# Designs tried in a protein design run: designed miniproteins, single chains. Part 69

Each design is a single chain, and the fold is of that chain. pLDDT is the mean over its residues in the fold that is shown.

## One batch from the design tools (miniprotein)

Design m2397
Fold by ESMFold2-Fast:
Structure m2397 (fold): chain A 64 residues (1-64)
Amino acid sequence: SLGQARRGLRLYYEAVIASGTGDGDEAAVEALVAAGFSRETAEAIVRGVRTLDPPVTPEDIAAL
């Protein structure tokens, strides 16, 4: 659902910002799984965010 997608995107960005590492995507996937998403869905969300140009900012996610 859109509400779940918004939550997933927010969690992804929070995890990436908090990690401050090249492995931020792994932390984001684990955070999404912990929030109740399947691993396949979590990986799809992270992949989708990574393909955006320009990248989605925390401000863009707050506007969702």
Scores: mean pLDDT 64

Design m2398
Fold by ESMFold2-Fast:
Structure m2398 (fold): chain A 70 residues (1-70)
Amino acid sequence: SGREGLVEALLEILESRGRHPRYHALPAELQRLVTRVIVEHADLLVARDAEALEAVLGPEAVERLIAHLV
């Protein structure tokens, strides 16, 4: 699903330690959201908890991130 694809893309960004080309191509607003998730909610990414991630980000931000990263 798109939500599972988003979790994997965010894990790749986390593992890259800020060197991910797709992350740097994001609009500044979405870069800030991704950075917040990595800093505050890395545990949700490692657990692959797509539902908890959507609860944190909201459905609109999830759809926008899927469109850019998946």
Scores: mean pLDDT 79

Design m2399
Fold by ESMFold2-Fast:
Structure m2399 (fold): chain A 73 residues (1-73)
Amino acid sequence: SDELLAQVRLLAIESEVFIAERAAEKNPELAKEIAERALEDAEAVQEEFPDDEELNKRLEELKKRAEEILERI
């Protein structure tokens, strides 16, 4: 179902943000690439599922975390 696809994509974005956060100090170039990808992926999911309030709230928090990584680098 489309809902399950959205959940899988959400988990992928959560993983991207987690990896970027962990990489930020030791490999800022990798952290930047992954954080930028996470933002792009989050925007794509939000555009496809604009009416899913819970999903969009979680994506906004992930976008905020990705932006914080980019601001530190």
Scores: mean pLDDT 87

Design m2400
Fold by ESMFold2-Fast:
Structure m2400 (fold): chain A 115 residues (1-115)
Amino acid sequence: SVEEEVEKLLEEMRELLDRIAEIADRLPDMDLDEQRKAIDEIVELYRRMREIIDRIYKLLPKLPEEKRKEVEREVVTLYIAANLIIIGAEFDLSLKPETQELAEYLVEKLKEIVK
């Protein structure tokens, strides 16, 4: 059903958020090469999250109004959480001279996704 399809997409979004949070948490303890790879992974997870949001929004008109509002609220909440985690990671990278270029790299990659 459409409800089951949307719930699976929400579950996938939650898994992406958990992976972004896990990578961001470990980022300060990584060397520069590992941090670069971790940033590329965060960017890819963020891209996938935006693709899932697009898929959910195409299905929303097929849901009852009450369920549509619930799904919209959860999507927004998960997306805001992901953005806050990524902003925090960028900020931490920007505080050290050796990782400042990685902070700039993360921002530029995110701008490419949001265009």
Scores: mean pLDDT 90

Design m2401
Fold by ESMFold2-Fast:
Structure m2401 (fold): chain A 100 residues (1-100)
Amino acid sequence: SPAVEKVKEILEEMKELLEKKAKEAEAKGDEATANLFRSLAEAVEETIKLVEEGKLEEAKLRLQHLRDYMESILPSLSPEVQKVLEEVIEKLDEAIKLLE
């Protein structure tokens, strides 16, 4: 399905962004932010596996829960980290819509 391939592309881009930001945080000595971005990247990777297995309804629910989690922690984070999560949430919303 073209929609499924697009979802995989979005999730892979999201994972790459999170992994890049984790490495940048680690280089600055911000281990808490690095661990946050790594955990989010792992959640995205698990969702990619669900999409590959054709478990689209479960994948959608996982992405919705991930979105809710990121939205809930957003106010407690620095402005720089908030900006990254806002970009990730936009990608999540696009992926969720494609799984409708």
Scores: mean pLDDT 90

Design m2402
Fold by ESMFold2-Fast:
Structure m2402 (fold): chain A 80 residues (1-80)
Amino acid sequence: MKVTPEELAEKLGVSREVAGALIGAAQLDRPVTPEELAERLGISREVAEEAYRVAQKLGLVKDGRIDPEKLKEFLEELAK
């Protein structure tokens, strides 16, 4: 992925930790809840929930889960 956590944080107006969580979520093999995201990335539930809220506002959440494929496409488009 060509987007760094710093670049994503600046573009979305979020913390570096939340940006890192979004980048990590895009690399997952299945849709994840905030709880599953925190567990899989080894991050706090609070950071995972903030990443989920950002993804939800961007339309990247389906059935209460962050969609990694939609998130990956969004991040690739944002990097252009």
Scores: mean pLDDT 82

Design m2403
Fold by ESMFold2-Fast:
Structure m2403 (fold): chain A 86 residues (1-86)
Amino acid sequence: MKEALEEAAREMAKIVAEEYGEEAGEELLKRLTELAELAAKDPELREKLIATLEAEIAEAEARRDELSEAELRIAEIARKALEALK
């Protein structure tokens, strides 16, 4: 679980770095890695993270035609993170 979440975090951070700069990617990687560590240790936080990711993915699908290519790629990685949490 933790390793799969960290992999998803690295993939998201790479996309953010390519679109918004390396500093933005590094900051996102740090935040997502911290969330992955917390989710691995706390089942209640993991369930809340699952619910949050499902809501974010549903909102991204509803706004699919309004999202940038980078935002769509991030949403796809969020789906992979959700599967890693199950």
Scores: mean pLDDT 76

Design m2404
Fold by ESMFold2-Fast:
Structure m2404 (fold): chain A 55 residues (1-55)
Amino acid sequence: SERKELQNKISQINLEVLEEMKKDFDPSASARERRARQREYLQRFVEKVEKLKKE
Protein backbone atom coordinates (compact mmCIF):
# COMPACT_ATOMS: atom_id res chain seq x y z
CA SER A 1 0.00 0.00 0.00
CA GLU A 2 2.35 2.68 -1.31
CA ARG A 3 -0.73 4.91 -1.63
CA LYS A 4 -1.44 4.72 2.12
CA GLU A 5 2.21 5.54 2.89
CA LEU A 6 2.13 8.49 0.46
CA GLN A 7 -1.08 9.83 2.05
CA ASN A 8 0.52 9.62 5.52
CA LYS A 9 3.59 11.54 4.28
CA ILE A 10 1.40 14.21 2.65
CA SER A 11 -0.53 14.61 5.93
CA GLN A 12 2.76 15.01 7.80
CA ILE A 13 3.95 17.69 5.33
CA ASN A 14 0.63 19.52 5.72
CA LEU A 15 1.00 19.60 9.53
CA GLU A 16 4.62 20.81 9.27
CA VAL A 17 3.66 23.64 6.89
CA LEU A 18 0.78 24.69 9.18
CA GLU A 19 3.12 24.83 12.20
CA GLU A 20 5.61 26.96 10.22
CA MET A 21 2.76 29.32 9.24
CA LYS A 22 1.79 29.68 12.91
CA LYS A 23 5.39 30.47 13.94
CA ASP A 24 5.75 33.06 11.14
CA PHE A 25 2.44 34.80 11.95
CA ASP A 26 2.90 38.59 12.11
CA PRO A 27 -0.15 40.42 13.52
CA SER A 28 1.24 43.77 12.30
CA ALA A 29 1.27 42.60 8.66
CA SER A 30 -1.20 44.10 6.18
CA ALA A 31 -3.89 41.95 4.51
CA ARG A 32 -1.83 42.06 1.28
CA GLU A 33 1.31 40.87 3.07
CA ARG A 34 -0.64 38.07 4.81
CA ARG A 35 -2.04 36.89 1.44
CA ALA A 36 1.46 36.93 -0.06
CA ARG A 37 2.73 34.75 2.81
CA GLN A 38 -0.23 32.36 2.41
CA ARG A 39 0.70 31.96 -1.28
CA GLU A 40 4.34 31.29 -0.29
CA TYR A 41 3.28 28.51 2.10
CA LEU A 42 0.92 27.00 -0.47
CA GLN A 43 3.83 27.00 -2.95
CA ARG A 44 6.12 25.31 -0.40
CA PHE A 45 3.47 22.65 0.26
CA VAL A 46 3.10 21.95 -3.47
CA GLU A 47 6.88 21.73 -3.91
CA LYS A 48 7.25 19.28 -1.00
CA VAL A 49 4.45 17.08 -2.38
CA GLU A 50 6.00 17.13 -5.88
CA LYS A 51 9.40 16.17 -4.42
CA LEU A 52 7.71 13.29 -2.60
CA LYS A 53 6.12 12.05 -5.87
CA LYS A 54 9.49 12.25 -7.65
CA GLU A 55 10.76 9.42 -5.42
Scores: mean pLDDT 76

Design m2405
Fold by ESMFold2-Fast:
Structure m2405 (fold): chain A 60 residues (1-60)
Amino acid sequence: MSLLDEAMRLVRELIDLGKTKTAFRLGQAAVDAYLAGDEQALRQVVEEGRRELERARREQ
């Protein structure tokens, strides 16, 4: 199980909640970090995605 898989799951959930701009930004950041081999950057994207998802859920 990879950090990239978790990041992509968060991106999909954000899209489902209508947060498409945030989802695309995080998706691009996750891909960039993965291609760079930067696990710390990937972890930061996952943590940001979790915070954004929690925020989006509060808006419903």
Scores: mean pLDDT 83

Design m2406
Fold by ESMFold2-Fast:
Structure m2406 (fold): chain A 79 residues (1-79)
Amino acid sequence: GMAELRAQAERYLAEMKELLEELKTETDVIKAIGLILRAIGLVLDLELLTKKDPSLQPILEEAKKVYEEMVAIFKTMPK
């Protein structure tokens, strides 16, 4: 039900925050790309959950902010 959708959304957001913390200490650009790709997948999954339960919109917005911070960090990495 809706409770399971919310629990799943909260798990996705927690995983996004873990990816962000990992990216802050990552020095390997290939691994950093992997973290960004994983984050993109989680945001897309959250968008799907939010279409089913619009009350999850604040969780999706927080995840998008985490993703934007990850992209900003990635842009500063040496290539």
Scores: mean pLDDT 89

Design m2407
Fold by ESMFold2-Fast:
Structure m2407 (fold): chain A 60 residues (1-60)
Amino acid sequence: MALREELRRAVDEMTRIAKELYELTKKYDLSDPEFQKKIKELVDKMREVAARVRELLARA
């Protein structure tokens, strides 16, 4: 089972994404469509990581 490795990678990925998201918030106007698009991508990636972990547990 690779759940332990997947969890470790998930935590690392989420931490990096969160920092990138905060950096974008500081550099762009919050109403900017470009900013919204980039934020959506980062949020979706975080959600995908969480969903993937849940799916691994559910598939067991």
Scores: mean pLDDT 76

Design m2408
Fold by ESMFold2-Fast:
Structure m2408 (fold): chain A 82 residues (1-82)
Amino acid sequence: GVKELISETEDAKVRSKVSEDSVLTEAETEKPLSEEETKEAGKAAARSAAEAQGLTVQSTEVLEVEATEESGKAVVLAKTEK
């Protein structure tokens, strides 16, 4: 089954969907960050969500990134050990 998690970090609101072999994470920042900073925040959030569920992350892939003058958004897929 898919488990949905919602959390907040200091810099981002995080939503994660946990599957058997993957974690899909959406991180939204409330402050303007660069595209690279937004990607790194998304990757960190995805790893944190997977590790909180006892999963080992094998790879992360940034599916979407948006950086504006007011906010940033990154969607990251973390593949976990089966």
Scores: mean pLDDT 76

Design m2409
Fold by ESMFold2-Fast:
Structure m2409 (fold): chain A 92 residues (1-92)
Amino acid sequence: MKNEKLKEYIRRIFELLARGVSLEEALEEVLKEAEPEIQEELKKWYEKLKEQLAELEKNITAEDLERMERERPSLSPDQRVWLDAVLSLLKR
């Protein structure tokens, strides 16, 4: 897939989120390692993610959260890290 470096940094952010690190701290940690061009792409991704999370927080129901947690055992390890990161962000 295109921009493999960007995807690796995004994966590290999700791993940090799954460990209970804040989104802001996870982004800061990864930005220290990233090249300037990747830093700009990460910042754009972060702004889009914040907008998407804000929309989800307004519209997500208790049933939606239950469905996401119910699907967890069926997911691959990588998908579980992503789901745990998203759930951490939504349950704040």
Scores: mean pLDDT 73

Design m2410
Fold by ESMFold2-Fast:
Formats: structure tokens, C-alpha cells, sequence
Structure m2410 (fold): chain A 92 residues (1-92)
């Protein structure tokens, strides 16, 4: 889980910073090498980052990410860790 959260944070940061070519390369690598669950989580994270860039309120972006992670079968502890990491990126 820690490695997947680190990957999610890096992807979210790339999108927030406008590094779209890097973000696309990260998603392509995930498509080729990650599990379907990991691919879908990274797609949800990229969607959350785009929603944040478009000015959606922080708590709505985090609620979307929490619901997406739960739908993908993450545990409560994994969801809480992911949302905390996403909050740190979006606030800093």
C-alpha cells in the first residue's frame, strides 16, 4: 500500500503542477505493469486532481477519492492513508 500511495501522490502532484506528459507516462506505465485495481485507483486519483485544478472544493474532491477507493475494495485504514496523503498534496 505505501508504494501505491507514493505513486498516487506523485501522479496527483504532476497533474497539479501541469506536468501532463509525465502524468500520462505514469498512467501508461500503470496500464502495462500494475494490477487492474491499482490502474483504476490511479485513474480515480488523476480524476480527483483534475477536479481540484477545476476549482472543486477540497472536501468534495476528497469525498470523491474516498468513495472511489472504497468501491475498489480498499480497507478503511488504506482509504484514510490515501485521503490524508491527497489532502497534504492539495493543501501544500
Amino acid sequence: MAALIARAVALMRAILEGRYEEAQAMLKEAYLNASEREQLLLLAVSAAAVRAVNGEPLEEVLAFLREAAAALGLSQAEIDALVAAARAVLEG
Scores: mean pLDDT 85

Design m2411
Fold by ESMFold2-Fast:
Structure m2411 (fold): chain A 69 residues (1-69)
Amino acid sequence: LLSDEEIEKIAEKLGISKETAKKMVEIYNMVKINGISQETAAKYFGISKETVSNYVKKVEEALKELGLL
């Protein structure tokens, strides 16, 4: 699990709010760490599968650039 400080760094890097970054990280963990499908995560959060895919990709890229992955 990422710390509040790490989530803040992701938010700053992506130019989004900390709350949006928390949601994106939760979606990333659900899909990549817990093995939940992108479709199931999309239904759970009330968003499109394409949005889930984009969120996962953005978080993964940010984590790699921050040296957290």
Scores: mean pLDDT 82

Design m2412
Fold by ESMFold2-Fast:
Structure m2412 (fold): chain A 81 residues (1-81)
Amino acid sequence: SFLEEKEKELLEKAYQEGYELAKKSEKEAEEKLKKMEKELEEAEKQAEKDGITESSKHQLELLRKQIEAFKKGAEEAKKEK
């Protein structure tokens, strides 16, 4: 489906971004990961205040998956050093 294809594409991009950034600069990868985690925390708090909808649930789940993919990519690059 369209959503499954786009989700896969976004996760692959997140992994690759984490991998490439960590390979170039571990510090920048850590800073970006920290920023993404903070954005997720803020988004979760906002969703709780506004009332959680099916749409907001899906958006938060996708963001969590993107952060996880980024982290995996960054960790893999660090292990290769």
Scores: mean pLDDT 82

Design m2413
Fold by ESMFold2-Fast:
Structure m2413 (fold): chain A 70 residues (1-70)
Amino acid sequence: SEEEKKLIENIEKAYEKALKQWNETIDRMVEKGLITPEEGKALRDAYNASFEKRKETLIEYFKKLVEKKK
């Protein structure tokens, strides 16, 4: 449905915005010398992996919720 599509798109956009903000924060921390580039990469990689799994889980949950709608 259009409502389902819109909600999934909103979830994806919200997650992408949060991911972008987090990556920008890490980049600034590296630029300011608060963390090393190596540490920044490790934090980014770990968060990206966790982020994708959470996003997939939420989308699948939503699909199943709509699937029960008769």
Scores: mean pLDDT 76

Design m2414
Fold by ESMFold2-Fast:
Structure m2414 (fold): chain A 58 residues (1-58)
Amino acid sequence: MKKLAKKVVIDLGSGEVTIDSLVELEESEDGKTVKITQLENGNTFTVPKEQIKEVEEV
């Protein structure tokens, strides 16, 4: 199921990345990864669920 968030913090091991714009979060069927889509740009990337530190849902 897809969720909307206005802030996501991701820990890549080399540092934290903060996305403070509207994003769509889609968890994989196995629950191991999350696909993040930035609604303003259409940019998408997939991260391990364990690397997501904070989510502020809309």
Scores: mean pLDDT 80

Design m2415
Fold by ESMFold2-Fast:
Structure m2415 (fold): chain A 76 residues (1-76)
Amino acid sequence: LDEAIEYALRAAEYAMRGDGEKAIEYLKRAQELAKDVPEAKRYLEKAIKYVERGDYEKAVKYALEAARLLALAKLA
């Protein structure tokens, strides 16, 4: 889960900079590690779709929400 949280946060950082290629790369890495948290996986999928559309503001929002859900799952 620590790596999934880190990758989701890195994806948000790249999206904030307009680096869609790296944002998608880290979002996909986070998805691979988020299999036990279906809610976070859904938000990571939404973040990827928004990066593909050039909507980096929404991509950041969904990536950060995924990171929050992953952090909560780690505490359970």
Scores: mean pLDDT 84

Design m2416
Fold by ESMFold2-Fast:
Structure m2416 (fold): chain A 95 residues (1-95)
Amino acid sequence: NPEKVASLQVLYDEALARLEKAVRERAAALGVDPDEPLALARRLAEEARKRTIDESYALQKAGVTSLPPYTPLVIFESRMARVEEEVAAHLEALA
């Protein structure tokens, strides 16, 4: 569905930009170099996006039709919350 794909892309772009901004601001507050945490954040965010697409496809292929509309977006949001937690923990460990 092009509309759902466009929604996921917009959500990804906005979430990544927000995460990168938060990482830069927190790194500055902690006095740590943001380059490595930013590289980690970008990698984990892309993995979250890819896994969301792969899992959504697997659920569709398995014949799971009772899922709400936008289930892929909910899965992505859940994955991004974990990415934010991992990156935050990494930043605190560097301080």
Scores: mean pLDDT 76

Design m2417
Fold by ESMFold2-Fast:
Structure m2417 (fold): chain A 77 residues (1-77)
Amino acid sequence: MEEKEKAKEELREVILETAELQEEYARAQKWPPEERARVEAELEERGKELEERYQKALSKLSEEEALEVVEKARAEY
């Protein structure tokens, strides 16, 4: 039970951070090319970390549990 609760919390956190990352990408598009390139490199690195955390959390949850967490996280964003 504790492991599943932690996985749900982690999945929720990853979804919210991914939404924030998407907003940062949108904001970066308005910056000068050199500044945009540096920010996009940082965002790509953060994106890889989020993807790893996402897959790890999913491996501990059922498809139904994961979907419920995704829906709730998106509603809170």
Scores: mean pLDDT 79

Design m2418
Fold by ESMFold2-Fast:
Structure m2418 (fold): chain A 60 residues (1-60)
Amino acid sequence: ARDEALQATVRAAKAYLDGNEKEAEEWLQRALDAAPSPELRANIEKAVQTAKDFAKETEA
């Protein structure tokens, strides 16, 4: 369901911020699988990418 996809997206973002790339990838895949529409999938990918970019900013 949509709510499940959004919860998995948040967990993926948190895992990236914690430096746990494997866990983040697993949650991202779950979020994409739970997404009922291509539009939501695209938004999930953008949100996770934003979190990943933010995490890299602090590792300079």
Scores: mean pLDDT 77

Design m2419
Fold by ESMFold2-Fast:
Structure m2419 (fold): chain A 65 residues (1-65)
Amino acid sequence: MDLEMALLQVGVLKAITKSVEVTIEERDGRIYVTLKAESEEELKKAYELALEMKKVAGNIEVFAE
């Protein structure tokens, strides 16, 4: 999937996960998303949502800290 579509999906994720810190890095047409939260529950919710976004975009990699 195109880089623009991946960036749109990540933008939506960042807008709706206000309790989670979202760090975005682009490298060679892939988008790397790092999620960090003080709450395990909020981190799990954000991570599950990010995995759904990855299914649509295909070029997104998701990490949790």
Scores: mean pLDDT 70

Design m2420
Fold by ESMFold2-Fast:
Structure m2420 (fold): chain A 60 residues (1-60)
Amino acid sequence: SLKEKALETVRELLDVQDLTPEQVQRILSLYGIEVTPEQAERVLRLLREGKFDEALELLD
């Protein structure tokens, strides 16, 4: 799914650099996914914890 590809992009970038919630919002927006700053921060936290499936569910 498009959401899965967007989150995979964020996860891959996290392996090589730190990301801010604003950067997460911009990446998700490139895939047509609009999130609040609070949602972006939660997605970032979940991905840092290796909780990819939970981050994916949070997007819808």
Scores: mean pLDDT 84

Design m2421
Fold by ESMFold2-Fast:
Structure m2421 (fold): chain A 69 residues (1-69)
Amino acid sequence: STEELKKKTYEGALELAKELEKLDKERGRQIREEIEKASKYGFEGLGKLNELAGEAERLVKELKRQKEE
């Protein structure tokens, strides 16, 4: 259902934002706040949640790579 998809997307996005906060507190906090805002916009929020999850995942990957240097 759309409700289950939204819940899973929201939870996944928050998990990625939490991981990002461990690497970059400010960027992670900003993305988490946007995820929380997007979660308030019913069906319209799904696309935004997916976008924010992708951004958080990309930043986590990049920052982890930088820490290995």
Scores: mean pLDDT 78

Design m2422
Fold by ESMFold2-Fast:
Structure m2422 (fold): chain A 94 residues (1-94)
Amino acid sequence: SLETARLVAAMLNLVATLITIENAEFHSEKELEAEAEAAVEAAKVIAESGDEEAIKRALELLKKSLEIAKKNEKVSKEVIEKLEEAVKYLEEAL
């Protein structure tokens, strides 16, 4: 279904976010900001799905991304705040 396709795409975007944050040293600040904004949009799609297992999986991915981002001096506060916003959308959906 279209809803399933959107949910899968959103989950894959959060996997891409984790990989990008793990490799933040190789990305520009603009690229990291764009990825964090994409993570917020993905989190909204997953939250709106009402799929509790998808929401829990997405929270695991985003919390890992946020932990790595907070430990990396090169990740801007703006990127961290966007990732925290994404986490908040999912936590409020539970």
Scores: mean pLDDT 89

Design m2423
Fold by ESMFold2-Fast:
Structure m2423 (fold): chain A 55 residues (1-55)
Amino acid sequence: SMEEIKERLEELEQDLAVLEELLAAGRLPPGWSREQLETWRALLRRSIAALREKL
């Protein structure tokens, strides 16, 4: 349903916002590389774009 897509989209957008803040602040958690977080960011952006196409 559109409601489920919107809820999932909001969750992914929140995750992306947190990740963007960590990257901007240079606050990398121990054991995580910048490259790993940048890869995660790219995957989140792709997932968000795909879900938006369904709205």
Scores: mean pLDDT 85

Design m2424
Fold by ESMFold2-Fast:
Structure m2424 (fold): chain A 69 residues (1-69)
Amino acid sequence: VSELVQEGKRAFAAGDYESAAQLYTEALEKSGGQLPEVWRNLSIALRKLGKYDEAAAAEKKAEELEAQL
């Protein structure tokens, strides 16, 4: 999981937002979706891709998870 997150961050830094979103999504699938920081990173990548509704949904999931902690 940490490896997928690190690869996602590298893809994002390189401007490859499609790969970043894919890697963050895989990290969330393997972790059971309980990583608020990864949901926030996914939201940012989705905004860079112009997927604003999907980005807002990902940000909402991060906020809901943080409210549970």
Scores: mean pLDDT 82

Design m2425
Fold by ESMFold2-Fast:
Structure m2425 (fold): chain A 73 residues (1-73)
Amino acid sequence: MVNNNNGLLGINIFHNMINDMIDTTGLPLTPHDGDVLVGGGTNLFNVINDLLMTVPDNLDPDYLDIGNLFLYT
């Protein structure tokens, strides 16, 4: 069974953190010479990776799936 509340919460937290970091630190979404993973760029990838390391283990793998989708979208 899917839980819309969990999915929405995960997306909202993820979206809010990235948006706040962009506004606060001016984090570029633009890829750089060879540092590009896909779409999101290396800077965003590093931020996401650090964020995922902080995420509690009790969260659904859906959280990690969202991160992967972000990298490939």
Scores: mean pLDDT 46

Design m2426
Fold by ESMFold2-Fast:
Structure m2426 (fold): chain A 73 residues (1-73)
Amino acid sequence: GPSASKKALIEADIAAMREAIARLSPDSPYRPEMEALLARAEAAYAAGDLDTALQYLIDASVLLLKDAVDRVF
């Protein structure tokens, strides 16, 4: 059903975010906040709060984009 499909998508997004964080420079100023957001997303997912988990993943993705932009300049 829709909830099961959303769960699978969020599981994939969590895995993708872990890989993205692992590829960041250890000196990235966004790393601590991205790690905290991923931990919150994982906790929300474990609690069955899929919408909250997705929101934390979106917030982490915004920081990943900011890190990428900052590295060009």
Scores: mean pLDDT 86

Design m2427
Fold by ESMFold2-Fast:
Structure m2427 (fold): chain A 82 residues (1-82)
Amino acid sequence: MDKELAERLAEKSRALAEELEKNREEAIKALVEAGASREEAEEAVEYLIEKARKVAELAAAGDLEGAFKELGEAQRYGREVV
């Protein structure tokens, strides 16, 4: 059970990081349109990419607790800065 969940989480989080990196400028623009400054938007997008990659790494290593902790931090950050 946990192994299958970890593998799926790793795959999806890696795909999300790659999609955010590919569409970085569009993501920044969307955050600026939502009310963030350009600087805040750039920091938020970079933070989310880093968190998505870390979640993928932890999940791939079987550390679901660490992966969920990183997801929780990313969600809290998103609510506080945008």
Scores: mean pLDDT 77

Design m2428
Fold by ESMFold2-Fast:
Structure m2428 (fold): chain A 55 residues (1-55)
Amino acid sequence: SAEEAALDARLEEALERQKKYFDSLPDPVTKEIMKLFYEKLFERERARRRAALAA
């Protein structure tokens, strides 16, 4: 639905904003870990929403 598409778009925008923030951090190890963590978190959230739609 349009509402679900809007929520997905907001989620993707939030992830991109977080990745930009992490890129501003001085420690390269920390920013790599945080970017990977948030990418996996958002992937799980998308999978959760798709599962809810299938139910």
Scores: mean pLDDT 77

Design m2429
Fold by ESMFold2-Fast:
Structure m2429 (fold): chain A 72 residues (1-72)
Amino acid sequence: ERIELSEEARKKTLEAMEKGMELLQKMGVKVTREDLEERLRLIEQIKEALEKGDLESARALAERLRELIDEI
């Protein structure tokens, strides 16, 4: 969570989440690849905003991530 996500690490995380999603879809749970990608994108952008000292953007992105989690 405190570590910056590289493109390679993000891709590997997405692949692991996609495998989990396929299992959940087999069980009748509706989760899309787009939702997983958006969550990872938001986490990465929050880290970038914090590194730049842009607390307003970081806060807005964190609220968006929370809303996505609450919807599922």
Scores: mean pLDDT 67

Design m2430
Fold by ESMFold2-Fast:
Structure m2430 (fold): chain A 111 residues (1-111)
Amino acid sequence: DDDLRLAEQALLQAAEYAEKGDYALAARYVAGAAMAVAEIEPDEKVAEELRRLAKETLELADKVLDGDESAIEKAKEKAIEAAEAVAEAARRLGHDKLAELAERVAEALRE
């Protein structure tokens, strides 16, 4: 599934950027993963929540990229929330490896 591949690649990029301290790019990639997982989520309410988290995370990441450093902590917090939602949805759908990767991204963003 292309959406699963996109989600995995996005989370791998998010982990790399989070470890480098580039929280805005990490947040953008977490939002991308949330959008990709929303496409394979059969529960429409869960899919809408993932899309909402992705949108909010992107808006905060874009503020940081536009030079608003005061948005960094909020972008990190929202990206952690989105990554945890991705992990929960992935685990429920039987994609344990994707869930573990999302949990690693959330942990990296806490540092």
Scores: mean pLDDT 89

Design m2431
Fold by ESMFold2-Fast:
Structure m2431 (fold): chain A 88 residues (1-88)
Amino acid sequence: MSREELEEELLRDFRRLGEALEEELKKLAEDESADPRKIFTTGLVAVFSYGAAADLAEAQGKLEEAKRLRERKREVEKLMEEALKKKE
């Protein structure tokens, strides 16, 4: 695998992981019985995954994709904070 192919694959993998965990976080946010620790862990990994994908997109010159991924990261951070605040 070339470095370029590996970087493109890593971007796809981190984006997909972020998307899957964002959907899980949305389900947890709607579940009144959800474990706050699970909300925190799911949100944290989703935030990290979108951040990593954004950095990889920027490194590849995909500036618009990086911008969109950073926006999704901020939305996930907000969703996680709101869900955790509701559990306090």
Scores: mean pLDDT 85

Design m2432
Fold by ESMFold2-Fast:
Structure m2432 (fold): chain A 65 residues (1-65)
Amino acid sequence: SAAAEAEARRLAAEAVRASREGDFERSRQLGQEAVDVLMRDNGLSREEAERRADGMGAAAAIEEG
């Protein structure tokens, strides 16, 4: 759903921010939450959700730079 994509993108952006602040544990937790949202709400496989979340994180890193 669009809502799940928006939530995953928000979580990915927060993960990028946490990583930039040196909070690698928080970054990992937020990244995992994004993957879980995509699997649960959009029915993606883990592999598909991980690729999608990675793309969202990369996009967030560009936008927040």
Scores: mean pLDDT 83

Design m2433
Fold by ESMFold2-Fast:
Structure m2433 (fold): chain A 113 residues (1-113)
Amino acid sequence: MEEELDRAIAELVRILEEIAKQDGPLTPEQVERLREVARRIAELLNKMPPEQFDEALDRISAALLPALQKLPKEKRDYVFDLLRGELLSTLTDPEKRARVQAAFDRLRAELEK
């Protein structure tokens, strides 16, 4: 599980770095790749026991913050809403959804500084 989460986070960061380097808007293929990796992360979070969940969210947030900061504002806002939406829609536990929502709220605050 931890190795699968690490690979999913690394894939997400790689896609974001690719998007940051291109002059044009996100391609449909990039949008679908982001949706797929976000769903994969959410499925891993669904299976995770509560004692590991907070550390996993902290690791995801720590990886996402610098990657999202490299995006121009319009792409960053679009990607942020896309990732949040896919994660929240895939999560089955209301408590886990609330904690992910709180993590995204904190991430948004850091991005707007």
Scores: mean pLDDT 85

